Designed miniproteins, single chains, continued (3). Designs and how they scored, part 1

All scores and structures are predictions.

Each design is a single chain, and the fold is of that chain. pLDDT is the mean over its residues in the fold that is shown.

## One batch from the design tools (miniprotein)

Design m8001
Fold by ESMFold2-Fast:
Structure m8001 (fold): chain A 79 residues (1-79)
Amino acid sequence: EELKELIRKKVEKAADDVVAEGGPTASPEESRRTAIEYAKKLKYHPYFIEVLAEEMARRGLAGEDTVKKVIEKIKNIKE
């Protein structure tokens, strides 16, 4: 679906921007755990949570503040 592809591209861009700003690095397991936990608390769609967790894990991004930064960058790209 076009919507799923759009979500994936926005998450990838936001995560890359956070890495460029010197976001903290961690294990893939920690990255997935923090992304899933925080996004679920904010009641995001399951597909968004899945994409967010994998893209953050690929880049070693972890921590609640880092998840917040990625989500805020996604919001600024607009839906």
Scores: mean pLDDT 75

Design m8002
Fold by ESMFold2-Fast:
Structure m8002 (fold): chain A 74 residues (1-74)
Amino acid sequence: SAIKERLEALVRELVAAAEAGDVAAAEAAWAEYQRLAAEAVARGELSEEELRELNARLEPLMRRAVAAYAAAKA
């Protein structure tokens, strides 16, 4: 779905920003991901189950983002 593709793109943007040391861009991408995911669930465009499955699939990218973000903030 278009919404799942955009959420995945935002996680990839988050990883790229964090790995580039761009803390502000990483924080903006994460905030947009959280906002869009919550809005999509609230509007019935994604079930909570679909969001959990997407988050599980994107977990390796999320772990990379967290590690890179922590390094950038050090």
Scores: mean pLDDT 87

Design m8003
Fold by ESMFold2-Fast:
Structure m8003 (fold): chain A 72 residues (1-72)
Amino acid sequence: GEEVARAVREAFRSMGHDEAAEEAEKTALKLSESGFSPGTSLDTAVTTGAALAGLTPEQVQELRQRVRDLLA
């Protein structure tokens, strides 16, 4: 749970979206605490943060790659 939340936060921050990073971390932690899988928590947190930051589909793909690199 915490590893996914940290990776999503760091990925958004690395792209300059600090507010989206905080919201995505909170979303990932909340879903993890509610018993959702790491994959569901990650996908929902990315989607929520991307919507807040106004990311394009191409920027969302870049963000997802950065999250994968941070979890490797």
Scores: mean pLDDT 84

Design m8004
Fold by ESMFold2-Fast:
Structure m8004 (fold): chain A 71 residues (1-71)
Amino acid sequence: SAMEAQLARARRYPLSPELARLVEALIRAGLLGDQFDAVLTIAMFSPSVEEAIRALSRLLGVPEARLRALL
């Protein structure tokens, strides 16, 4: 399935455990749309979980509180 392929791809990236959980939760919730590569870039290069949450909130149009609830 597309979800399983996205999960397998995301697991190849050297993400922190918190960001790995967040990215997997976003994939499972169907919140990525066409933004898979942009989401992984934010998760890879954000210096903190909080900065990743802010950037992902802006990118995906999802409230920061909802993203924190996925952690």
Scores: mean pLDDT 85

Design m8005
Fold by ESMFold2-Fast:
Structure m8005 (fold): chain A 64 residues (1-64)
Amino acid sequence: MPVALPLPLGKPGSFAVLEVAPDGSVRLTGVRPEYLEEAKAWLEAAGLKVTAVSPDGTVIEAVK
């Protein structure tokens, strides 16, 4: 069943946890692989630079 989208990716059916680390890095966990490109675009639109992405798209790391 589709779930509510708490992550602001601009696409329904995506769910992830946004974490901001004390060093200023940002991490998204639980990203669905099919929404990887939208998650990356959302982070960049928010002024963050994507620095790492897991091969399956489950984890994305970014910095300001």
Scores: mean pLDDT 66

Design m8006
Fold by ESMFold2-Fast:
Structure m8006 (fold): chain A 63 residues (1-63)
Amino acid sequence: MSDEEIFKGAADAMASAEESPSKSLSELYHGIALNGMIHLGLSMEEVRKASEEVRKEFEELIK
């Protein structure tokens, strides 16, 4: 598994956490994102920006 895959996973998890209305589910996704960030040395701001980009790209891809 590459650093790129870990980064993508963290970004996806952060996007899922932000959209989830469930407290427990949001906490789970935040945990996954945090683990990826720690592993790669990423900041919360970097992951948040990536999650916004992934959301837009994902919407275009599914079209």
Scores: mean pLDDT 67

Design m8007
Fold by ESMFold2-Fast:
Structure m8007 (fold): chain A 74 residues (1-74)
Amino acid sequence: QAEQEAEDAYRAALGLLEEIEKEIKSKNPDKVKLANLYTAVGILIAALDFLGHTERAEELRKRYRELVEKYEKK
């Protein structure tokens, strides 16, 4: 159960990060949509960390920071 939930959370976070990257590269990025996507990814990263999947959480956290930096510059 918990292992499957962690895998599902990881895959969901990857999908959200991809959606964030596409949105920030669009000609008219939706700042509200981006804020909501960033919040959702942060929650999933925290959940993975809590479940003991620290390496996955760290990987996602690094990608999250890179995307936040790009968003702040826009």
Scores: mean pLDDT 79

Design m8008
Fold by ESMFold2-Fast:
Structure m8008 (fold): chain A 66 residues (1-66)
Amino acid sequence: PNAGALAAAGAFQKDYGATPEQARAAAELASRGEATGENVRELAGGKADDKEAERAAQGLLAAARS
């Protein structure tokens, strides 16, 4: 993952209590442009609702482009 995606992974861990492995998986999805609300929701352990997961996926994608 690029540096922006890795920084977003740290925020993802804090926001959703994700494991380092789950956060890294989210960063890798974002770096490939494949982060979706569904994928992010699963990595958050189902703790985010669909709208929250969609916004988180968009944030991860934006960070990966930075």
Scores: mean pLDDT 75

Design m8009
Fold by ESMFold2-Fast:
Structure m8009 (fold): chain A 71 residues (1-71)
Amino acid sequence: ASSADAPPEYLHYQEQAIKQLSQLFSSVDFQKLNQVQRHAVIIQVLQDLDAPQQYHERLSREIDAFLTAVY
């Protein structure tokens, strides 16, 4: 549903960040993190992917919502 609403670059970083976070954390382990810790981990992954800073806030919110919904 989201692929038409964002630039291809944005969707690439979203997909890669979700993949990397899923390899680092199970859904249960990720949900044990508080909101500040989840945000910090997501931002670190986005920085490792060289995602533009302008995408970080939106991506971190959308990725957190996705990963917490998959539990």
Scores: mean pLDDT 75

Design m8010
Fold by ESMFold2-Fast:
Structure m8010 (fold): chain A 95 residues (1-95)
Amino acid sequence: ARAAELARRLAEFEAEAERQLARLRERGFPEEAIELFEKAVEYVRQALVAEAEGRLEEAKEYLRQAALLLAEAVSIKVGKDTSPHEATIEEIAAE
């Protein structure tokens, strides 16, 4: 029943990912962070498929890429909330 279990896990993961994306939007995450989150979701999906096929090394690499993208997405929000640097650059670019 591995094919049925994979299909169930993919459906559950997609539902959770959609819910998390909606939650990030409500929390005011910038578009750049949301794009990185979407890319991370795609890597996790690829990891689940690779794991089901017995390609454990590929699955680990996809999960590692997803984790890095998630960390970067969180860092973008924190940086935007605490640093006026982007606003200053936009003001300079408008001149």
Scores: mean pLDDT 71

Design m8011
Fold by ESMFold2-Fast:
Structure m8011 (fold): chain A 56 residues (1-56)
Amino acid sequence: LDRDLIREIIGEVLGVPTEKITDDVSLKDLGSNGVLRVRIDERLREAGIDPFSVLT
């Protein structure tokens, strides 16, 4: 699992600096909503990452 790639994708979709995206921070805490989560899921799948492994 490429944690750096995951952080980059989340940061791009949410407009959040990668420094704020840590394993201890939820997507909700970063200001994500249902629409943004779908975009993150799509970007992760394109990169070959299962979104359910990351987005709890």
Scores: mean pLDDT 70

Design m8012
Fold by ESMFold2-Fast:
Structure m8012 (fold): chain A 71 residues (1-71)
Amino acid sequence: HMEIDREVAIALAYIALALAKMNNISEEDLKRIQEIVDEAIRAAREGNVDEALTLVQEALKLSDEAEKKNK
């Protein structure tokens, strides 16, 4: 169901951003993650759910790499 998939992708994008904010990463890294999350939400709203989910995965990966860089 395209509508449910869209809402799930949007919810996951917001969750990815919340997790990034919890990691106390640099403001520059957080801004980049925010930009990817914003693009994921836009893609999901345009009906491109697969692109939105790919962008959510990219945001999560960047959040993990930014957290590792702080150690």
Scores: mean pLDDT 78

Design m8013
Fold by ESMFold2-Fast:
Structure m8013 (fold): chain A 78 residues (1-78)
Amino acid sequence: SSLEEKVREIERRLRELLEKGITLVRNGDVEGLFAVLGEIEALFKEAVDDGIPLSKLEEVALSIEPDFQELTELARAY
């Protein structure tokens, strides 16, 4: 359905942003990483505002959690 299509699109966009963030980390571009993390947070906020259930967002977050957690911990240390 349209909801599942929206969830898959969000997962796709998050994975693209995570790949970009990981590349920036490998190059030592902390400012670029910070911008990407802001885009990831904005994407989750938009998904919630668009009415996607938190349970579905949790499933997406868990599927990408290892990479997302690594980037979040790097940003937290900054």
Scores: mean pLDDT 78

Design m8014
Fold by ESMFold2-Fast:
Structure m8014 (fold): chain A 100 residues (1-100)
Amino acid sequence: MTPADLRAMADRVLSTVPELVAKAAEALAAGAEMSEEAREDLAWLERLLAEHPVEEAIREALARQARRNGASEAEVEEIRAATIEEIIARELGVPALPAP
């Protein structure tokens, strides 16, 4: 996988996440049923996207989910320090960049 492939995937994630959050908020306003946890997560994500760059918001959402799943503080900090490309590369089991 090339760095350009990872960047294209990251660009897709960065454009898609705000659209999905906006659609979820519209559905909730229209009377769609959501769990309490999902409503709290949606409100938190909307605030995060309003105050922070999309990439930072996605990293914080992943860090929050990792903590819920019992991740260590070191693992949470790795998520916060990573680019979206690096996170995608890790999930796919490929190197994000060639070694210098």
Scores: mean pLDDT 76

Design m8015
Fold by ESMFold2-Fast:
Structure m8015 (fold): chain A 87 residues (1-87)
Amino acid sequence: MEKEIEEVVEEALPEAEKIAELPPEEAKEKHAELLAEALEKSREAIIKLLGLKPEQQKLLDELIEAYRNNDAEAAKKYADKINELLE
């Protein structure tokens, strides 16, 4: 699990640096794509590490889909709900 997360982070780091150099609107779109890809690749690891219950797993899937669709409002809503349930 740790190696899987480290590999995703190592792949994401160079792309994150490139995104920081983009115009704000393009950076937001690329950042959303990068987050969706990272969350999708590390989904099982996130579920296990955070001890996500089935209802939280559904929110994670909805969050990934929201980022993939560049729906910032939906992404924030689902992220906030996941954080609330982790308390």
Scores: mean pLDDT 67

Design m8016
Fold by ESMFold2-Fast:
Structure m8016 (fold): chain A 62 residues (1-62)
Amino acid sequence: MELDGVLDEEVLEAAKKLIAAKTPVDPNDRALALLDSDRDGVLDEEGLKELKRLLENPEVAL
């Protein structure tokens, strides 16, 4: 389990599902645009912070 500045696909998909509940149109692009910094599958500190914010506060996520 890596939770130190890295993003697992499970966590990414969870964020996408949360965003999809709010955004009915192209939730994939929105989720990736918010969290994807390097397009490498690994988020930076900023992306990780945003991901946590979305998971902890899905109501505030778009």
Scores: mean pLDDT 52

Design m8017
Fold by ESMFold2-Fast:
Structure m8017 (fold): chain A 100 residues (1-100)
Amino acid sequence: GGERAREGAERAEEAARRAVGEGGRFSAESAARGARNAAESGGGEAGEDGARAAEGAAEGAELAAEGKGDPVSSSAAGVSGAGAGTSASISSGVWDEAAS
């Protein structure tokens, strides 16, 4: 089923727009969760499509909450596919803690 993946993507997109001013961080987290849920629930073909769109939207929501750019069209410029294709791109754990 691809409906859940699509719903997650749409939810993430809405959160991205909301991150422009009202509860940016909180909305961004909601979008990220939606994207993750879509990827897991969708699986198969729909899951890949939905996960890709949802991830982009969730990334945009997080970036918007941080205040780095527009909530709708900023994140997708650097992150493509796995988000590690360009190395040093927008990703969770950019500095990767290395404490001993």
Scores: mean pLDDT 50

Design m8018
Fold by ESMFold2-Fast:
Structure m8018 (fold): chain A 84 residues (1-84)
Amino acid sequence: MKVTLVVVDLNGKVLAEFTVDANLPSEELKAEIRKAVKEKVGATISDELGDKIAFDIGTLAEEGSVLELTADPETKLVLDFRFR
């Protein structure tokens, strides 16, 4: 299943949008998300946030089209998940 991730700042401004395959193994999914966020917004995701994102994507992909928000205290970015 394809999931669209939207990276927003604390003011709700969209910084980047990219699509990942939610059926990837957790380690590959985390690596792909980290790479995309680093390349598109120049930010590094913590291990704890990466684990939460991978879990949230896996859970939401089973439940269908859902919105979820996650905040990273180090980068101060919010990640919004949308299914397409």
Scores: mean pLDDT 65

Design m8019
Fold by ESMFold2-Fast:
Structure m8019 (fold): chain A 88 residues (1-88)
Amino acid sequence: MEIEREFDLEIDGVPASMADAVAEALRRAAQEVAKETPGVKSIEVTDFEVRGDRAVARLKITYEDGADIGGAVRRLFERVREELAALA
């Protein structure tokens, strides 16, 4: 049975000029983490907006029962931080 869960990721200090780069970094991180996590089918960026200096992304994770979702979310945050550090 496939389970879907949505969560929001907030990133402070993102100017509108970096919106495309940050969105691309998020999509790349999501694809990599999904491939690395057994039982996770996809992690998709379903919405992305920048308000002032804050980016808000909505992520949807699709997974099979028993998948390590906590581990997947932790790795996603770590990977996003690595990608953003490479842009700075």
Scores: mean pLDDT 78

Design m8020
Fold by ESMFold2-Fast:
Structure m8020 (fold): chain A 72 residues (1-72)
Amino acid sequence: MVELIEKGLKEAAEKINEGDTEGAAKILEELSRKTGSEHLKKAAEEVRKNKDDPKKSLEAVKRAAWEIAKEL
């Protein structure tokens, strides 16, 4: 579970850095469905909302990672 989340968060961040915020959002949505994580769902929504702002999209991914780590 943790390894799946770490891999998904890394892939989402890489997609944002490549300019593919839609791909990043889809990765986060899929990961949220598989894990049931509300933090990942919220991150996907924030990435979609900030599709033209990669810095804010990356901050959303970082916040989800921090919230999940805090609960472990």
Scores: mean pLDDT 80

Design m8021
Fold by ESMFold2-Fast:
Structure m8021 (fold): chain A 80 residues (1-80)
Amino acid sequence: KEIEKQIKAAEKGVKAVREAYDNLREKLTPEQREKVERLIKEAEQYIDKAKKSTDPELAIKYVAEANKAVAEAFKILMDY
C-alpha cells in the first residue's frame, strides 16, 4: 500500500518533468536537452524496476533513485 503510493508519486514527478521540458525545450541547448531526456528515461527505468521488485526494501531504493533523477532534471530546467 505505502510503496504503491510512493511509486505513484514518482510517476507524477516524471510527468511534471516532461511537461516542464516540453514548455522549455526550445530555450534549452542540445546538451541540456540530452541530459534531461536521459534523466527522464533513468527515472522511468527505476520506476519500472520498483514495480517489478518483489522486495519492498529494494523497491523503495529504486523509487529514491527515480526521485533523484527527477530532481536533477528540474535543476537543469530551472538553470536554462
Scores: mean pLDDT 85

Design m8022
Fold by ESMFold2-Fast:
Structure m8022 (fold): chain A 99 residues (1-99)
Amino acid sequence: MLKVTITLSRTEAHSGDIVTVTVTASGPLKPSKVEVYVARAGSSERRLAATADVVDGKAVLRVQAPGEPGVYELTGKVTAEDGSTATSEPVPLRVLPAP
């Protein structure tokens, strides 16, 4: 079973700050690609924030914190070489006003 977890370098960031997102993926089929999505908490509108190749079950992506303050959810979607996909649990990011 393809498993995906996402970890943020920060749980709070100012608008426009770069947050490092570490994605780990494991399973019987080789993980190939990852897409990181950002959505407002409670919103169904997800925006693609970053993409990367998965190398040795890991990808590190740089995501810019949204310009509008609020609570956001980040999710990672990984695609394996056979085209199967898995999505991480959402991870909250609190965005503070720019200093």
Scores: mean pLDDT 81

Design m8023
Fold by ESMFold2-Fast:
Structure m8023 (fold): chain A 87 residues (1-87)
Amino acid sequence: DALAAARDRTIDEIVDAVQQAKSLEELQEKVQGILDRFIATLTEEFGVPLAEARREADLLATVAKEGFDFNLSPEQLRAMMRRRLAA
C-alpha cells in the first residue's frame, strides 16, 4: 500500500528528527519541513483532502513534541504515531 508506505516513511523521518534535535526550536524547524512535504504528498499524489492532511500532520507534530519532552524511544514514537493516525 503506497499510502501506508508514505505515512511510515514520514513517521521514520520524524523519529530521526526527535533523536537528533538538541532543542525544541530545532525539533520544530525539522518537523515543519517534514510535515510540509507530507501534506504535499497526501494531497498531490493520493488525493487526500487538505483539511484531513493537515489534521494528520497536526497529530504527528503533537506526538513528536511529546517524544522530545518525555524522551520516548523510537519504538514508542512509531507506535504512538501509527495509533493516532488510525484513530
Scores: mean pLDDT 88

Design m8024
Fold by ESMFold2-Fast:
Formats: structure tokens, C-alpha cells, sequence
Structure m8024 (fold): chain A 65 residues (1-65)
């Protein structure tokens, strides 16, 4: 899980968050999508902070670029 598929989990998490954000972007709830994916779909203790930062970075990169 965290040990073996850490990079894959981060990559999938960023991709999953982007997909979920796109769904909420059509509604107009950008912040809600990020919180939902982070708190509801993912919430482990150890990688919680790092994964959240990576997700936000990927989200802003897709939109701000």
C-alpha cells in the first residue's frame, strides 16, 4: 500500500483529484472538490499532508497553466 505503491498512489491521487475537480468545476465548486477528494476519499495519517500538497499543486498546475 504505502510502502510499495507510494509513487503510484501519489500519481493516481493527483489524477483522481483532477478528475473529481473537473466534475465539481462544472458545478463551480473548485475548493469543495479538493476538500472532498482529500478528506472523503483519502485521509491516511502519515502521507496525509504530503499527498494533499501534491494534489493541490497538480490542480493549480492544470488550471493556472
Amino acid sequence: QKRISREEAVERYKEGVLANVELFLEKGDFEGAAILAYGRELGPEDTREDLFKAAIEALEKALEE
Scores: mean pLDDT 54

Design m8025
Fold by ESMFold2-Fast:
Structure m8025 (fold): chain A 79 residues (1-79)
Amino acid sequence: MEELKRRIRAELLEAARASGGDPEAVEPIVRRALEGEKLSELELLLIMTEVGQELGTLPRVSDEEVRKQFEERRRREEE
């Protein structure tokens, strides 16, 4: 799983840099990670948060805050 996570992180970072953070450009990578590679939604969210922090588009937040954001998203999607 370490190699998979590193690869997904690198692919997301490159796609985000190339597209200026376009969600449509990263969606195929996200879909493959969740549906093809069976990465958990939380693990993918942690990787995406790290990519955003590396690009300076997201503030530096703890894993605890990321988990809270994930829980909030699930509640909104249920609605």
Scores: mean pLDDT 69

Design m8026
Fold by ESMFold2-Fast:
Structure m8026 (fold): chain A 74 residues (1-74)
Amino acid sequence: AGLELFTRPAAEVRRLAAAARRERDVALGEEAVRLAQELLELARRSGDQPLIEEAQALLEEARAVLEAVKAANA
């Protein structure tokens, strides 16, 4: 149940991050980071350590994409 609730939003974070990088769109990058932060909070509430680690990795990736997109648009 918890994995299923996590899987779709995790895939959406990856999709938004990929779209942000491809289109150099800051708004898509910001949305990816926002969703990744929500997923990390959900994972922490679940107490599932592997899920927390995956959520932390997704947030780090989303933040890196946002910074790269901001740099590309500067």
Scores: mean pLDDT 82

Design m8027
Fold by ESMFold2-Fast:
Structure m8027 (fold): chain A 98 residues (1-98)
Amino acid sequence: HMMMKVRGVVFVSDATPEQIEKWNEEVRKLAKELGVEVLRIDKEKGTVEFLAESQEEAEEVLKKLVEMGKKMGLKVSATAVFGYETGVTLRATLHESV
């Protein structure tokens, strides 16, 4: 068992431009509250990429982002990729339907 940095990616589908704007605003607030590094937010598609210091932090961030998207009536897909430091790449994909 080793600590690993985890890259998370969250995709939003079937969203209007207005919904994406609200989603991006809420993502920035949540990331700031959780102290998570945001690598990228796509202004048109709402795709979010972030870097977490651990698997536990990544899972918490992904869960909160999916739950937030669900409350906003959005279809959200989230994927976490574990770093290569352990020699193993693990992927977890979460789907949330409205």
Scores: mean pLDDT 70

Design m8028
Fold by ESMFold2-Fast:
Structure m8028 (fold): chain A 84 residues (1-84)
Amino acid sequence: ALEKALELGDKAIDLVKKNLPPSLEVEEALGLAGIYKGIAKITGDIEDVIKGIEILIELAREKGQEELAAELEKILEEAKKLAE
């Protein structure tokens, strides 16, 4: 379950990198998502992956990227199913 959740976190990070131009705000959100992925590896807790994905969804919505936010929400739902 954790390994698949980490793959989902990586997929979310990759989608943001491909769809949003580099900026300080984007880099900070990507950095936080990476930190939460690292915490999940240490704790074994899928909830930490979920936190990282939620940060990226908030960023996408704030940037007006509704289609990206919808794709990230699908990834979030898959991660939540792994946590339950």
Scores: mean pLDDT 83

Design m8029
Fold by ESMFold2-Fast:
Structure m8029 (fold): chain A 84 residues (1-84)
Amino acid sequence: SSAAQQAKLDQQIQIGVEMVSLAVERTVILREYLKEVGEDMSKLVELVKMPTEERVKLLREKGMFDKAKKIEELDKRIDELARQ
């Protein structure tokens, strides 16, 4: 084993932790959406599996423009990290 191998593993772990953190932030926003629209929290799994464009559309249709923008930013960052 080399320091370069350890650095690669550490980078992969850090990317994974950042992706989980961003996914948690997204989940918080989607839970807030469900509360605002009076939908059951059981719908959270459906929202998490939904494409970004569909999630953004739902938020915008309810006037949640700041949250829609945040979802776009979070999903873009998750996609960027997933390509590393």
Scores: mean pLDDT 86

Design m8030
Fold by ESMFold2-Fast:
Structure m8030 (fold): chain A 76 residues (1-76)
Amino acid sequence: SEKQKLEEQIVAHLQRMIKELPEVLKKAEPEKAIEIATLTIKSLEDFLKTVKLSPQVREQVNKLIKTLEELKKEFE
């Protein structure tokens, strides 16, 4: 279905972000990396609260949040 195809594309996009976003942030100044990570985590948490997501999408969003939280700790 079109809905399932869109969901698969969203999962693939989130998986790419989990891999690529930490590498981009590691190239930034620590203070800027912490700020971007903090704002991104907040946006993702708000998204989880406002949108009914499939379990697969929710798991990938939570994994991205955890990845950014761990990265933030490395800069602190």
Scores: mean pLDDT 82

Design m8031
Fold by ESMFold2-Fast:
Order: structure tokens, then sequence, then C-alpha cells
Structure m8031 (fold): chain A 74 residues (1-74)
């Protein structure tokens, strides 16, 4: 849990530094709130009007980035 949160915070910082905003940034924020992938996809669809395929793609991209950051934090 702690390593995943730290990895998410690092991914968020990297996205902010690169000027990346939008759904990928929203996915990182929702993960930091402790939401599951299913909950994140649902919130993006219901509250943000994001198409399901785009929401899934953003979740997968963030998951991959978090996994790499966790390996670096080991």
Amino acid sequence: MEKEKEALERVRERLDAAGVSGITRDVVDLYLEGKTEEEIIRELLEKHGVPEDMARGAVEAVRSAVEEEIKRLE
C-alpha cells in the first residue's frame, strides 16, 4: 500500500512536470483516493463523461507506470 501510494505520487509529479493533464492525471488522483480500477472507470464515465475505452486505456497506462515506479522503490 505505502509503496503503491509513493509510486502514484511520483507518477503524478512526473505528469505535472511534463504538462500532462486530463484523464491520465484524473486516474492517478482517483488511485491516490484508494479507488479500484473498476471504481475509477465508473467515476470517469459517470462524473467526467469519459468514454469507457479511453478510461480503460488511461487506467492501464497509469498501472504500468506505477508498477515501474514500485520496482524502482524496491
Scores: mean pLDDT 76

Design m8032
Fold by ESMFold2-Fast:
Structure m8032 (fold): chain A 97 residues (1-97)
Amino acid sequence: SAAFAAAVAAETRATLARIDRRRPFSADERAYLDELLRMRAELTEDEFGQRLSREMAEALVTSVKEDGGVGEKARAKLTVLTRFVLTTAVSRALLRR
């Protein structure tokens, strides 16, 4: 339901804010997190899921590069994607009986 999706989104945002207070996101990580939150607001649940899967796959492949910046940016994206996906899954589990 739309109400359930909104509740999961709110709980995910609250948990990510708690993480940021204890271990702040880098500037690159924060910029990418803000972009993910924007995409989630603009896309359908299925479209967002497909986009998230493609971003994760691309970041995994690119993260092994050692070419002075491309790999570092991909690793920052992986950190954000991993935390976002796990926090969303936990939020869904907590909101379901």
Scores: mean pLDDT 76

Design m8033
Fold by ESMFold2-Fast:
Structure m8033 (fold): chain A 76 residues (1-76)
Amino acid sequence: MKKNGAGAFVRGVMREAGLTVDELAERLGLSKETVEKIINGDIELTKEQLERILRAAGVSEEDREFILKSYEAYKK
């Protein structure tokens, strides 16, 4: 949790949407291992990659904009 906010945001969105790691991996066309590494912060996410994950989780456009702005604040 003490690194960049990307993993924490993905985890939060998964809880809100009721998605498992397997379900998110399937929606993104990624391996389960890759999604777990993203959540743990072992894989760096670009803003575009995070937006793609939020879209796959069914997050609204307004909520996606808010989350992406918050993520950029974590990088500073």
Scores: mean pLDDT 74

Design m8034
Fold by ESMFold2-Fast:
Parts: C-alpha cells; structure tokens; sequence
Structure m8034 (fold): chain A 79 residues (1-79)
C-alpha cells in the first residue's frame, strides 16, 4: 500500500532529522534510516526503521515495531 510506504518514509525522515542534530547518534542508525527512506517495499522499509530504533535507543524488536506501527496509524488517521 503506497500510503503506508509514504507514512514510513515520513516517520524515517523525522527520525533522521532529529538524529542528525544529536552528537550521540550512531552512524549505523543513520545508515538504516536512509535505507528505510529509499526502499519502496513496506516490509523492508519497516525492518530498517525498526533496526535503527533498536540500535539507537536500545529497544527490543517488539517495542520498536509497536512504536512504528502506532506512528504509521496516527499518520494514516490524520490524513
């Protein structure tokens, strides 16, 4: 679904902007966020975004996925 892919890219771009402003950002997290923004496949983009949050914030896969799923739903509900 194109709308879900666009929502993921928007979320990834927001995290990228936030993390680029922080001196404590891991380079691997930036790499993963860029991959999430560039990927046209929802499942792959979501996987990269989940991995970025896990690495940067020390989150479990479960928690990172729940955060992303919640943010995607919020964006889809507001449009």
Amino acid sequence: DGAKVKALKEIAKQYLKMMEQSKNTLPKAIELLRKAIEDENYKKAEKYLVEALQIQFGLSEELARRIIDSEVKDLLASS
Scores: mean pLDDT 83

Design m8035
Fold by ESMFold2-Fast:
Structure m8035 (fold): chain A 76 residues (1-76)
Amino acid sequence: MTEEQIELAIEILKELFKVYEETGDFDAVVAKLREWIAKHPELTEEQVRIVAEAFERYYFEGMSLEEAIEFLKKRL
C-alpha cells in the first residue's frame, strides 16, 4: 500500500473521530464515512474495513486516537 493511501486512511479516521466527538451520533459517523467512500472510489473494500475497525476499537475498546492510528498503520 502506498504512503499516500495510508495518509488518506488516517485523515478519514481522524475526521470520523471529530464527527463523533462533535455529535455523539453514530449515524453521522456512518454518513461521513460513506461521503469519503463516494468521493474516493480508489479506496478498496479492505481499506474501508480497516478504517471502520480502527474506529470501532477506539469506541468499544477505549483506544485513544493515537492507538487507533497505530492499529490502522499496522493493518494497512
Scores: mean pLDDT 78

Design m8036
Fold by ESMFold2-Fast:
Structure m8036 (fold): chain A 73 residues (1-73)
Amino acid sequence: SMEEKERLRERIRELIEKTAEKNPDAAESQRRFLEWLEEHDASPSMLQAFLEMMETRVATPELVQGIRELQKG
């Protein structure tokens, strides 16, 4: 739902702000990727996978596959 996407975007933005305190370049890359996901109307599961990657520093197969699918249109 739109409300679920908004909650996930807010949580992601909060983590980006925390990242910016220690690594501004990484935070900028994360901001650009969030913008790209928003532009491609990424699902809540894709936003959740990005959030998980930011917390663990490990990209899951679901995130990688989702990116490939969004790139195909």
Scores: mean pLDDT 78

